Designed miniproteins, single chains, continued (3). Designs and how they scored, part 112

Each design is a single chain, and the fold is of that chain. pLDDT is the mean over its residues in the fold that is shown.

## One batch from the design tools (miniprotein)

Design m11890
Fold by ESMFold2-Fast:
Structure m11890 (fold): chain A 92 residues (1-92)
Amino acid sequence: SQVEERANQLEKVIQNHNQKSNKPLATNEQFNNLILSLQEASTIDERITAVVNFLKQYKLNNNQSKQLSKYLALQVSNDDEFNQIVNAIKSV
């Protein structure tokens, strides 16, 4: 499915961030707070801002990377929104 393909691409981008990042690993509490803020966000720009700010402070473990990738893939409506998220994460 397109959602699965987008989730797989996002997971690779997030894993690449994790490999090059010198930041500490996020705790489960910190990661859960990110997911809550994403659920409260009304726009794609708010979600992008939350993810970018989080990734500037933390790197994610494998389970968190998969969960975030699946969540974000479900929240995008089109390729433009998907490309905005991908490019934003790559810019961190």
Scores: mean pLDDT 90

Design m11891
Fold by ESMFold2-Fast:
Structure m11891 (fold): chain A 65 residues (1-65)
Amino acid sequence: MEEGERAIELGEELRDSDPEKAREHYRRALELFKEELRTSTDHEEMLRAIGNILRAIGNLLDLEL
C-alpha cells in the first residue's frame, strides 16, 4: 500500500516535467494496488485498495486528456 502511494506521489511530481515517467509511475501504482486487492481478505483493506485503484486510473486518464 505505501509503495503504491509513493508511486503515485512520484508520478504527480513528474506530471509537468516528464509525463512519460509520470505514466510509468501511475501504471506501477495501479499494478501494486491491484495486487493489494487480490491478496486482501479484510473488507476495509479491499475498499482502500479499490479507492487507490480508482485514484491511479484517474491520474492516468488526466495524462491522456
Scores: mean pLDDT 78

Design m11892
Fold by ESMFold2-Fast:
Structure m11892 (fold): chain A 76 residues (1-76)
Amino acid sequence: MIRLEGYDVEEVARKLSESPLVGSVRVIGPDEIEVAPSTGFISSDQLVSLVREAVPDGEITSEEKDGKVTITVRRR
């Protein structure tokens, strides 16, 4: 799950969907995106790299809770 503070969520979703590691991207809130892997699994590090490519000026924080990875991006 990815939270995007200060970004156009639809544009970020489009950029993430261009990655071969990403099977699907869903906009689930005004600042929130859900990413599903194309190969069955995507690591938090791989997901952070994809988000950084989509928002190179963003401050990216990753958090793991209950076996789920949440990435938060804030505009610098």
Scores: mean pLDDT 75

Design m11893
Fold by ESMFold2-Fast:
Structure m11893 (fold): chain A 114 residues (1-114)
Amino acid sequence: MKEKIENTLKRSIELVEEEIQRLLDLYKANASDIDIMLELRRLEETIIGGIDKLIEASNSVEEAEKYIKRFIKEVEDLFEKYRPNFSPELQAMLDRILERVKEYAKKKIEELKK
């Protein structure tokens, strides 16, 4: 059980970093605004999907909360690592994604406790 959730966390973090790296590649290649916006949407969906998978892999509410909090911290660390490579406008869009996924995580944790 613990191995499964640890593997789920690790894979979810890897998928988020892959999406950030793809966003950086598109940005450096001067990709269209549409392509950038689609990749930002995939990044947000990947983070939300990671939260949902961690809930599904958890054996208790306490375990789900612990792993969701660890995942969000790792996502924040990845955003901080890559954020300076982007324009101020794209940094602002990344900040809004981070705010939305943190709110989603908070809501999901609160729902699990009810």
Scores: mean pLDDT 88

Design m11894
Fold by ESMFold2-Fast:
Structure m11894 (fold): chain A 92 residues (1-92)
Amino acid sequence: EKEKIEEAKKYLEEAEKKIAEAEKLKDTDPEKAADLLQEAVKLMIQALNLAPDNEEIQKKVLELARKILKLVGSSEEEIKEAIEIIEKQLKS
């Protein structure tokens, strides 16, 4: 399903852009940074749902999840929970 893989890649590209924007905003606008990370997680889940068995998509989602974990402070428990859900999907 070539079209689904291409759509999943576009979602991951958008997620990566949101993570990069969140990193720039984390010290000046932490609420906006948190919103961007939540949007990125939703895009990553959409990509996995679109191409769940694609190894390239799975690896990229895991890479982005690790970037989010490095950016998330102790106050961002919801984002950490969402990343755990993504990791469980990858192990399934």
Scores: mean pLDDT 77

Design m11895
Fold by ESMFold2-Fast:
Structure m11895 (fold): chain A 84 residues (1-84)
Amino acid sequence: SRFEGPIRRALAVSGLEDAFTDEQLEIIVKALEELAKKYPQYILYFALGIVPPELREEFKELLIKHGATEEQADEIVYKLYGKK
């Protein structure tokens, strides 16, 4: 995937590379690629794993579409963008 390398690097820089399984990373990449098709103006941010707050619910729905359970999608969104 064209987004996999950039996303893995962005997660490593953020200290999150070990937070996700390879299966979860594949789902994240697929969801971000689909978001980039709908919102090409954000394509560079999606390549870095960054999703604007207003698109996070749609991103969660795309995670579920690509194989995440609802609970896994919530966990992924929380780990990437959740407030501590």
Scores: mean pLDDT 77

Design m11896
Fold by ESMFold2-Fast:
Structure m11896 (fold): chain A 73 residues (1-73)
Amino acid sequence: SSERFAQAVELLAQLAKLVPAMTAEEQFALLSAILRGDVARARALLDRVLARTPPEHRAEVEALGQQLLALAS
Protein backbone atom coordinates (compact mmCIF):
# COMPACT_ATOMS: atom_id res chain seq x y z
CA SER A 1 0.00 0.00 0.00
CA SER A 2 1.03 3.65 -0.40
CA GLU A 3 1.02 3.97 3.40
CA ARG A 4 3.45 1.03 3.83
CA PHE A 5 5.73 2.55 1.15
CA ALA A 6 5.68 5.98 2.86
CA GLN A 7 6.41 4.42 6.28
CA ALA A 8 9.27 2.30 4.88
CA VAL A 9 10.83 5.32 3.11
CA GLU A 10 10.60 7.45 6.29
CA LEU A 11 12.17 4.74 8.51
CA LEU A 12 14.89 4.10 5.90
CA ALA A 13 15.68 7.85 5.76
CA GLN A 14 16.12 7.85 9.57
CA LEU A 15 18.33 4.73 9.34
CA ALA A 16 20.51 6.33 6.61
CA LYS A 17 21.16 9.39 8.84
CA LEU A 18 22.52 7.09 11.60
CA VAL A 19 24.55 4.88 9.20
CA PRO A 20 26.20 7.22 6.65
CA ALA A 21 28.25 4.27 5.27
CA MET A 22 24.98 2.77 3.93
CA THR A 23 24.95 2.99 0.09
CA ALA A 24 21.98 3.96 -2.12
CA GLU A 25 22.07 0.41 -3.58
CA GLU A 26 21.77 -1.07 -0.06
CA GLN A 27 18.88 1.31 0.72
CA PHE A 28 17.04 0.22 -2.48
CA ALA A 29 17.70 -3.48 -1.75
CA LEU A 30 16.33 -3.15 1.80
CA LEU A 31 13.26 -1.17 0.64
CA SER A 32 12.58 -3.79 -2.07
CA ALA A 33 12.87 -6.69 0.41
CA ILE A 34 10.49 -4.97 2.86
CA LEU A 35 7.87 -4.15 0.20
CA ARG A 36 8.02 -7.75 -1.14
CA GLY A 37 7.62 -9.17 2.39
CA ASP A 38 11.00 -10.94 2.10
CA VAL A 39 11.63 -11.00 5.86
CA ALA A 40 14.71 -13.26 5.61
CA ARG A 41 16.49 -10.94 3.13
CA ALA A 42 15.43 -7.79 5.01
CA ARG A 43 16.84 -9.30 8.23
CA ALA A 44 20.14 -10.25 6.50
CA LEU A 45 20.49 -6.74 5.04
CA LEU A 46 19.69 -5.12 8.42
CA ASP A 47 22.30 -7.36 10.13
CA ARG A 48 24.94 -6.03 7.69
CA VAL A 49 23.80 -2.44 8.36
CA LEU A 50 23.98 -3.02 12.14
CA ALA A 51 27.54 -4.44 11.80
CA ARG A 52 28.63 -1.11 10.19
CA THR A 53 26.68 1.12 12.63
CA PRO A 54 28.66 3.40 14.99
CA PRO A 55 28.37 1.98 18.57
CA GLU A 56 26.59 5.12 19.87
CA HIS A 57 23.73 4.59 17.35
CA ARG A 58 23.38 0.79 17.64
CA ALA A 59 20.28 0.81 19.89
CA GLU A 60 18.45 3.32 17.66
CA VAL A 61 19.35 1.36 14.49
CA GLU A 62 18.13 -1.90 16.08
CA ALA A 63 14.81 -0.20 16.97
CA LEU A 64 14.39 1.19 13.42
CA GLY A 65 15.29 -2.24 12.02
CA GLN A 66 12.55 -3.90 14.08
CA GLN A 67 10.01 -1.35 12.77
CA LEU A 68 11.13 -2.06 9.17
CA LEU A 69 10.86 -5.84 9.72
CA ALA A 70 7.32 -5.37 11.11
CA LEU A 71 6.36 -3.71 7.78
CA ALA A 72 7.79 -6.75 5.90
CA SER A 73 5.82 -9.33 7.97
Scores: mean pLDDT 85

Design m11897
Fold by ESMFold2-Fast:
Structure m11897 (fold): chain A 102 residues (1-102)
Amino acid sequence: SEEDIRIALQMEDIEPTPELVEAVLALRDFLESQGITSLSPLQVVRLARELAGLEELTEESIREALRRAGVPEELHPKIVEAILSHRDEIVPILERIRRALE
């Protein structure tokens, strides 16, 4: 939920601005649309930060971001495929997250 994302941002010492909350929710909604529904709010927030920090989206860079976010290894192939297959959808979301984190 929106409140769970706000709490997760605060736990990571990030100001939960409306713009950042909406951008992280957009990432969550993208992941859920791809059948990835088991990530905790904290994992979604950490993944948002790690992915937004990437200069390029490759299988290796995405897997490293997933490991840093604490996402279970068994979910990595599905999330990598979802991101790489939907670059046109994910890149604007990550750019919005990156901008909101500044």
Scores: mean pLDDT 89

Design m11898
Fold by ESMFold2-Fast:
Structure m11898 (fold): chain A 90 residues (1-90)
Amino acid sequence: SSAEEEKERLAKELELKLKELQLAPPEKMNEKAKEFAELLIEAAEKLSDADLREILRSLGFSDDIVEKLVEAAKNKDIEEIMKLLGFEKL
C-alpha cells in the first residue's frame, strides 16, 4: 500500500540521517542533528504514532526516549529533539 511504502521510505531516510549524525565530525553534528529533527517532524505529520514509535525503536532508541521524541516531533520542537539525540547513547 502507499501508506506502507511511505513508512518504509521514512524509516530508511531516518536510519540514514541517524547514521550521518553518528559519523559526523564535531563541526557538523549540529547540522546533522537538525536534519534528523526536521525529518522526524515530517514523519510525525505523515505517520501514525504507533508506526513512528516502531521506527524509532528499530533505530535503537529506548522506550523512554521514543516517547519523548514522538512528543517533541508532534510539537515541532527541533531544539528538544536535538537535545534528546545528544543524550541517547546508541
Scores: mean pLDDT 85

Design m11899
Fold by ESMFold2-Fast:
Structure m11899 (fold): chain A 120 residues (1-120)
Amino acid sequence: SPEEKLRELVEEAEKKIKEFLSKLAEQAEKLNDYELLKKLAELHKEIVQLVNEALEAINNKDFKTALEKLEEVRALIEEVIELAKENNLPISEEQQKIAEEALKILEEAIELAKEKVKEE
């Protein structure tokens, strides 16, 4: 169903997001940048909470709330990328691809949520 596909996309995006955030945290730790590590941990926590809220909204067929939460997740991922750049964290080509894949899957989820909002 479209609801099952939306849930699967959100779960796949979460997996890629967690992988990206974990790799950035490892780099911050190697640089002994504990303030950056703390900021990344807070953003990770907020992103995971918003993803869980989006999944709960999908289960309740509240696609408007799901869309709002997924848009917030996208904004926070972009904030993480900017934070990494501002702190001169070396982002490998592999890490950049993981981030690009996460954002692509998240955008597919956002588009499906928009379609469901129009149907309801």
Scores: mean pLDDT 87

Design m11900
Fold by ESMFold2-Fast:
Structure m11900 (fold): chain A 70 residues (1-70)
Amino acid sequence: MKALEEARKYLAEVVASGFKDEEALAKAREALAAAIKEYIEANPELVKKELETEADEEGKAKFEEFLAKL
């Protein structure tokens, strides 16, 4: 949750710069990725249940690939 707030803070800085600051945009993307990872770690049972309900074999493989890129 806190990492998501951090990501939104970086996005606010990007907006304030008029999207001219490519470095701030890159940091916002990294912070958002970290926020997603933190959410997954904080809610492993919910994430597992949603994956088993919404995503089968293919979706689970895509999710693992996504985590590896974080």
Scores: mean pLDDT 67

Design m11901
Fold by ESMFold2-Fast:
Structure m11901 (fold): chain A 65 residues (1-65)
Amino acid sequence: MVKAEVLEKLSKAQQSDIEETKRLIAEVKEILEKEMEPSDPLTQSLLRAVKGMEEMIEKEEKEKE
């Protein structure tokens, strides 16, 4: 159930503008850290992908400033 929600949010994030993508990614990251099992390979893979996306967004925001 939680996994389906995470996948849905990630799919929406890929199709959204940066502002909405940022919000969706933050929500996914929070769900992964709070509710998903850390030892699950899927959770580890998703968490790493989310961290990568977050860092790219942060870099773009900083570059614009």
Scores: mean pLDDT 71

Design m11902
Fold by ESMFold2-Fast:
Structure m11902 (fold): chain A 101 residues (1-101)
Amino acid sequence: MEGVKLGEKAIELGREAIRLAREGDGLRAGRLATIAGNLAVKSVEIGGDDEEAKKLGAEAGRLAIEAGRLALEVGGKEAIPPAIAGILNGAGALFLAGVAN
């Protein structure tokens, strides 16, 4: 299903974003967090009733939030907008998947 594939890609990008942030590249990390969060939302929305797509989208959402937070910690001013977008999109994916903290 398309939603599952989007969720898998979102997880890959979220993990790469966290890796880049840990290496000190906050701007690239923030940009990838934005993309990962956006794909996480699409995974849940396009997946519809597919529980695997919701699960993958939720995991990708968590990774996008972590990557965005790390990007804010290590990046300069240019990292702030994409890092915030990654956090917001990640939170949106968790909300749509029915996952509450």
Scores: mean pLDDT 87

Design m11903
Fold by ESMFold2-Fast:
Structure m11903 (fold): chain A 93 residues (1-93)
Amino acid sequence: SAAVDALLAGIEELARRLAEEILEAGRRGAPAEEVRALTERAIEAINEFAVTRSQELVAEGKLRREDLGAIVAAGLAAIELVRRAGEEALALL
């Protein structure tokens, strides 16, 4: 569905922006603690976005049980992307 496709695209775009922010912190020589905090907050932001938007789509009757697997997979891929960005940023220290 268009609403689910928009949610999946939203998760990917959020993860990409947050990963870029984390990598930029590494490039500017931010402390390791700051890079770790950015990575943790990025994971929390992705989870909050996915959960909140999924709940809204359920309330609107636009989310089906069959869509849950794709949303979970997108969320896990997004979290992995920002975790890898955190690891790369730490390697720049």
Scores: mean pLDDT 90

Design m11904
Fold by ESMFold2-Fast:
Structure m11904 (fold): chain A 66 residues (1-66)
Amino acid sequence: MLSEEELDAEVEEAFVLIILGIGKATNDLDGARAMADKHIARVAEKNPELAERLRAIADEGFAEME
C-alpha cells in the first residue's frame, strides 16, 4: 500500500493528467496550461519537489499534443 504522502502525490499527478485530458478533448491547450500552471503553483507552496515533478508531467504531455 502507498503511504499517505505517496497517495497525495498520486492524486496530484492524476489531477494534472485530467487537466491534460480536458485540454486534448476540448482542443483548448492554452486554458489547460493555465489550469495546470495555477495548480502546480499551489502545490509548490507546500511541496516544491512534487511541483517540479508535476511540471515535468504537464510539459511532456502538452509537448506531445502540439
Scores: mean pLDDT 79

Design m11905
Fold by ESMFold2-Fast:
Structure m11905 (fold): chain A 86 residues (1-86)
Amino acid sequence: MKEKIRFLLDAQYRMITEGRSLDDLSEEEKKELAEAEKVVKEFTEEKVKELKDSPDPVAAMKEIFKELLDFGEVEEEKREILLKAY
């Protein structure tokens, strides 16, 4: 699971820094990203359910995303770029 989360975050970082869009990815890469997104959704499922009833859903989403970055052990420089993309 950690490897898939890190793969998703590293892929997002490369897309941003290289100026690539989803249209520039191969079908294989798109499938790998979709699989990684499923793992991320499973990891955050309980927190996402609480988000809908939260008095501050935007802040709650940001906290969930920060936890994903911590779980994937993403470097601080990459975190700043990824946070701006989301």
Scores: mean pLDDT 70

Design m11906
Fold by ESMFold2-Fast:
Structure m11906 (fold): chain A 66 residues (1-66)
Amino acid sequence: SGLEYSQELKKKIDEKKKELGEKYPNASSGDLTSGAILLVVAEGQEKKGDTELAEKLRKFAENTIK
């Protein structure tokens, strides 16, 4: 995909992936990466006031890393 991420966004995703890896040690690296991306996007949406979309993204992340 030609989608570019800022260095700050990439760092947030890497940090969240590390946190998820500690919480879900049996999850695959791919699932942890996908979950981390969804949770970072959800956090951004919640800060914008879109709490409904944020909750949907968190639920999708949970289903991805279980």
Scores: mean pLDDT 80

Design m11907
Fold by ESMFold2-Fast:
Structure m11907 (fold): chain A 83 residues (1-83)
Amino acid sequence: ELAKKAYEVAEQGARAGRAGDPVTAARFSEQAAELMKKAGHPGAYEAARGSAETARINAEKGDPVGSAQAAELSAKAARYAAE
């Protein structure tokens, strides 16, 4: 299902952020948010979209820790949507 796929994609983003790749973390977080929207979870989509935007901004600033934290929040939103 789309919600489960969103969680898997968000987890890939979180792992990339922890590995010091904030650009990939932001990209996967954005993909997860769109999948949650398609799955019919608008609340989870809004939460994940906000986290994805924060990850993107932190990636542009060269802050891998902040990007990783935002990606983790996106993954948590996707997990709740998948339940």
Scores: mean pLDDT 71

Design m11908
Fold by ESMFold2-Fast:
Structure m11908 (fold): chain A 86 residues (1-86)
Amino acid sequence: DEARRAAAEFLALVEERVAQLLKKMEEAVAAGEVFDEAEYEAAKAQVEAELAAVRALVEALLAAGASAELFRRWIAELRAALARAA
């Protein structure tokens, strides 16, 4: 199933980028940046909750018959957004 393969690629990319974000947050805390421990834990929990919501949305879209083209477009949009943020 091409749609499920594209969805899996999208989720893998999202998970990889979330891992990079969490690492940057950990490094900022270690460097004595703006985050206190409670703010860091709250931000980490929010990021984890958002990732779970994205996974649930992807499964719901696959159940509704979403195409591979939708997920490929989202992959391209995510890559472009991350490039602008860098």
Scores: mean pLDDT 79

Design m11909
Fold by ESMFold2-Fast:
Parts: sequence; structure tokens; C-alpha cells
Structure m11909 (fold): chain A 100 residues (1-100)
Amino acid sequence: MLSPEEAVSEIMVLLSDMRGEIFDLVREDPDVPPERLVEVVERTTRRVQEIIEQNQIDPEVAEIALSGLDRVREALRRGDVEGAIQTVSETLARLMELMR
């Protein structure tokens, strides 16, 4: 079992890695279908949910992470890649604030 701080750090790494993968996909193919970007978010959401379930994470942390992922997915479905990236950055900032 991870400590609460280790579990939150692992979630933050997953969100950061997701942001990087979205950047790489858009850079390699500017016409990449939104569904392919959404699949990256769905994969990350499943991993984050597993960490939440296994590590007794604070409900506020879980809510911030999962609501952030929902907002990223919605932005990508609209073709708003910039808004999706900004939402990941805002979600990471909120998680960092809770660790203080």
C-alpha cells in the first residue's frame, strides 16, 4: 500500500505523462482524430481509479483528479486541445496545493 502522499504523487505523474502523450500525438499528426486523444484520457482514468481504490485516497483528492480527467475528455471531444492541456495543468496545481 502506498502512503497517501506517494499515491497522490503517482496520480500526478500519470496526469503529467498523459499531457505529454497528447502533445506527442498532436505534434506527430495535427489531424489526429479526437477519439484517439480521448482513448489516452480513458486509459489514464482507469489507472487513476485503480490507485484510488487500492490506496484509500482522500475523497477530495479523488474528486479533483477524476473531475479534472472528465473536463479534459470533454475538451478533447470538442477539439479543444489547448483547453485540455490547460485543464491538466490546473488539476496538477490543485493536487499540489492539497499536499501542502
Scores: mean pLDDT 85

Design m11910
Fold by ESMFold2-Fast:
Formats: C-alpha cells, structure tokens, sequence
Structure m11910 (fold): chain A 64 residues (1-64)
C-alpha cells in the first residue's frame, strides 16, 4: 500500500522503528494503523491523508 509506505517513511523520519503497518478503510476513509517502537516504548499510531499530506491523527502507548 502506497499510503502505508508513506506512513512508514514519516514515522521513520521521527526516529521510530516501524514493526507493522496496515492500510484499512473506516467509514469510507483510507487510514493506516502502525505499530512502532521509539526507544523502549511501543506505540499504536493511526495516520490519515489530509489534503495530500499524511498526518498522525491518534496515538497510544502499548508498552514501555
């Protein structure tokens, strides 16, 4: 998925290790759910494309 690849590149630019990236559709909107590691912290991050740019719209800590 091109959107998932763009999400991965964005998060890697923040210094995160992308463990998993999945594109899905919610209420007709394409989204990406990513599991990423930042140091000892594992996060679930949700991203959307808004006006041709990819944004983090939600994040939660899974483990630290």
Amino acid sequence: SELAERAKKLLESFGMEVLEAEEYIENGVPKVRVRARAGDTVLEIELEEIDGKIYVVDSRVLAS
Scores: mean pLDDT 84

Design m11911
Fold by ESMFold2-Fast:
Structure m11911 (fold): chain A 87 residues (1-87)
Amino acid sequence: SEEDLAWLEELREKIAAAKTKDEILTLLFEAGLHLLERLRDDPEAARAVADLLGRTLTQMASLSLEEARELALRTLDELIALYRAVA
């Protein structure tokens, strides 16, 4: 929906402004959980979201704050693209 896309763009701004990796991780988890809820009736799309989020979290552990921010923003773009493809 347009509301979901607007909310995801608000998360993009929050990730861009985040001061800690924990804040970035929290915002990314919120995006992932929101999309899993919206895609609950589409198991393939939900699995794609979960898989993408899992890969991103694995990479996050070894990254600096700015590297984590860049990865989180790319992941959010991929999550938005997945949502647009099935919604």
Scores: mean pLDDT 83

Design m11912
Fold by ESMFold2-Fast:
Structure m11912 (fold): chain A 94 residues (1-94)
Amino acid sequence: SEMKKREEEELEFTRRLLEAGGDEEGLKLLEKLLSDPSLSLEEINSLIFLAIFTGDYEKVLEKVEEKGAKEAIKETQEEFFKRVEEIRKKLLEE
């Protein structure tokens, strides 16, 4: 139950963070993810954090609906790391 308690605490923190920032799109995504009974709290937390870091909430939601949570997490991580690598190369050229 410690793992479940930690995921519930993380979820509450994320909700409050989005509310404090006035992030209506983030809150909308969180609500839709929470309404899906096939998703674990761990998967929901992973998806919302990736969406926050990428700033592309709608694209993350579309991937979940099309490909499922695990594939959406994988593809979003790959796109994020690709962007990081492109920024890194640009900074090394300056």
Scores: mean pLDDT 75

Design m11913
Fold by ESMFold2-Fast:
Structure m11913 (fold): chain A 83 residues (1-83)
Amino acid sequence: SGAEKSAEAAVKAVESVAPLSEEEREKLLKQLTDLIKKAQDAYLNGDYDKAQQYVQQAQDLVRQTALKAGASEQQAQELAEKV
């Protein structure tokens, strides 16, 4: 539930600067929820390197999705940093 809430917040932030279709929104939400859960699980298991890798993947996903939807490079980077 915490991971899903974090993913929902990130999706809403992307939508505030770039239009997403319903399919793009649902895909981003699902992929972010998965990555955030994996990062949390790795962190709880003491695997900080793996946790950082999943965070980086989530950040890259947000940045690439925002750019593809028409956000500026600055907007995409700011959104990624909030993940």
Scores: mean pLDDT 85

Design m11914
Fold by ESMFold2-Fast:
Structure m11914 (fold): chain A 74 residues (1-74)
Amino acid sequence: SRRDELLAEAEEGAARLIAEAEAAGDSTTVQRVKELLAEFRRRLAEAPDEEVGAVVAEYLRRMGEIQAERDRRR
């Protein structure tokens, strides 16, 4: 389904970022990405079809914020 495909893409992207952050010893980024992914899974499962796009957009925006926060700490 569309939701399953979106979730799979999010999980793959999150796994790559988690692996990169773990290699760098950045436990804060690892935790934030895991929490955001868990929230995305919940919101995606509960969202009506017309809200799915907004849920995905919010996930991508917040993922960008996590990356920006990490950059500010470096």
Scores: mean pLDDT 85

Design m11915
Fold by ESMFold2-Fast:
Structure m11915 (fold): chain A 102 residues (1-102)
Amino acid sequence: SHHFKKQFELDVQLGVADIIFAVHRVSPEVRATIHAIIESMFEHGISPETISKLLTKIQKALDTQPMTVDQVLDLVRKEMEKQGISKETIDKIIADTRKRIA
């Protein structure tokens, strides 16, 4: 069953990502990667607050230079580690993200 509140929270984070993409020259592959990360993080029970902090870090990185998929995945991994997410959970999120964009 679909939980309306959970779907709304996911849609809000995806909308924030789309606003970031509207300001920055982001490749379709990087856009797809960021969307896949957000979806995978939600599926693995990561809080909307933690996802929002990650999007803020992505936005700040994009303010300095364009990013590749590998650079986004590296930034996401490092930020999740700083937020206290376990290595096992991070590895699952990254693997799911790669599967979604392949």
Scores: mean pLDDT 81

Design m11916
Fold by ESMFold2-Fast:
Structure m11916 (fold): chain A 81 residues (1-81)
Amino acid sequence: SAERKAFVASQLELARQHLAEAQERAVAEDQAALQQAAQLLADAETAFAEGDYDAALSDVVDADVLLGVLDLKRAVEKVTS
């Protein structure tokens, strides 16, 4: 549906912004997780272009979870060190 496509497009855009912000704040130990998130978003963009909005959304969710865990880890390490 048009609504599903629009929703997935908005989530993909937000995830791209989240990745960019995470990359700007990255330390060396974050690089593997950031590369994994970038690959998930690349896969999501491919699925979106092919009209597979369910696959695209799944990859966006996986990337968002990974980036969110990374953000939390960085925040905890910063306050506990």
Scores: mean pLDDT 85

Design m11917
Fold by ESMFold2-Fast:
Structure m11917 (fold): chain A 79 residues (1-79)
Amino acid sequence: MSLEELRRIAEENERALQRQLEELEGNPSKAEEARRIYEEYTRLGDEKEREYLERGDENRAEGVRAGYLGLGLARLTTL
């Protein structure tokens, strides 16, 4: 998978994650947990991206960011 494709997937996952968070924030019983999940998975994605960038591996950095954003989205959609 190319770096361009990985960036596109990460951007799509980030937009989907933000949209799902906005929808869940309209539900008082889910809003607080949704925010915690969003914050956790965006932080994990950022931390792991940084680790791979420090190693000089841009493809893995973007891939792991996309992966954590995707996991966060999956968690929000099953909330």
Scores: mean pLDDT 85

Design m11918
Fold by ESMFold2-Fast:
Structure m11918 (fold): chain A 71 residues (1-71)
Amino acid sequence: SPLQEAMARVAPLLSDADIQRIQAVMGAGLAAGAPAQAARDVQRILLDAGVPPSDARAFGRALEAALTALT
């Protein structure tokens, strides 16, 4: 899936703390019905972790689509 492909590109740059923060943001976004905001917040976490902007944007887009399908 697009999200799995995007995850494979960013995962090597993420700490366990980054992964936990991403999971918390995703859960909060799903609960609030705010997939676009959750995707933007995750993209910011990725950028702060040193993920290249193109990979962070690709992940954000794939995540927004996935979360929107669940809301």
Scores: mean pLDDT 84

Design m11919
Fold by ESMFold2-Fast:
Structure m11919 (fold): chain A 97 residues (1-97)
Amino acid sequence: MAAEKKKKEENRKLAEAAVRHAVLRELQREEGELVVENEEDARRELERLEEILEARKEEVEKIVEELEKLLAELEKKGVSDEEKAKKLAEKVEELFS
């Protein structure tokens, strides 16, 4: 059904967003607090994030696939959106530890 395809696409977007957040947090841990004072600084940090994601493309794709599997299993179990978000965050931290 179309609904199943839509759910898979939503899960992939959530997984990709979670990975981007985790990479940003890892960058912040390695380089300290990110100081964005203007729009140019924000663009440079975004470019740096994209560069890191591209350099780690195979690792990122593997993590996204694992998160998609987790989200699909949680969806089958009928867990709440809050519990899904919590489990997603825990899994992302596990994979980036």
Scores: mean pLDDT 70

Design m11920
Fold by ESMFold2-Fast:
Structure m11920 (fold): chain A 64 residues (1-64)
Amino acid sequence: STKEKIRELVLEEAGLTVKIMLLYVQIQVNKNDPEKVKKLQEERDKLLKQSDEIDAQIQALLAS
């Protein structure tokens, strides 16, 4: 059902939020290693894009 699909997407987005927060911590811990920071930022940005795509799917389902 649409309601169950929205619930699953919300839980997936919540999981991504936790991973993104952990990456922010890792970036701060590794701030003196610019190459490692760059890789962590690229991973964070990838997860942020995935979170935005999930949010767009939730919004589309809510609009239907």
Scores: mean pLDDT 88

Design m11921
Fold by ESMFold2-Fast:
Structure m11921 (fold): chain A 101 residues (1-101)
Amino acid sequence: SEFEKKVQELLETQGRTLNRPLSDEELEALRKTLEEIIERLKKLDDSIEAAKEEIKKLAKEHAKESSDVGSLIGLQVAEAILKQNLPSTKAIIEELEEVLK
């Protein structure tokens, strides 16, 4: 799918690769993780450092709960976007929304 291609391209910017195609359930978990990140970022001020810290918190929460592959990849996509040196939290949100559609 177009979504899966965008995810793969973002992962490759960080030296990561998908070892196999993702299942529909894994892709849905990935989408939901990105949507959760977007909603959390919308509640913050326009501080890039605040956005980075919020994504780190979410990554720690998911690691503690032994999250599924889709959720883990969603967090890795968000980390890839953070490393693009975007100018604001709003720009990070817009890039995450673009990945989703």
Scores: mean pLDDT 77

Design m11922
Fold by ESMFold2-Fast:
Structure m11922 (fold): chain A 97 residues (1-97)
Amino acid sequence: SSAERARERRLRELEEREEREMLERIREIVREEIETKDREKARRQLELLKFAAGRLTARLIDLVLNEPDAEKSLALVDEMLELEREEREELLEELEK
């Protein structure tokens, strides 16, 4: 029905907003790591953030935690922010190989 499609659209829009907000929070932590050179603080913040993260963004946090180069992590998060959800999943699957 039209009402059912409207509810599904609102749910998808909310999920995309929440995912984008989480990506922006990850980006800010990584940006601050680059500016302060405080990797230990950034890692603690990312580990805490992972408890609030959805499945996709938790996977991204794991990749960032395993990447020693914060500039590469920032570039990855920036790429994720430009992609749609399905493309984000495909990128993560490729990087996890």
Scores: mean pLDDT 86

Design m11923
Fold by ESMFold2-Fast:
Structure m11923 (fold): chain A 64 residues (1-64)
Amino acid sequence: MNAKEKALLIAYHLMKEQGLSLDEAAERAARFAKALGVEMTPEEIKRYIEENKEKLEKQLEANR
């Protein structure tokens, strides 16, 4: 799993476990991605989550 996919999975995990809004989770994931050397905007993260919600849910289940 690359740094971009890790950031997206973290955003989705924060929404489910911490009860963060999509906006807040996307902002945190964007900061995490930048720390890994990948530049992603919160808007890009939100769009990906909306388009790939089912895939992210399955990945989250596989990782516990």
Scores: mean pLDDT 75

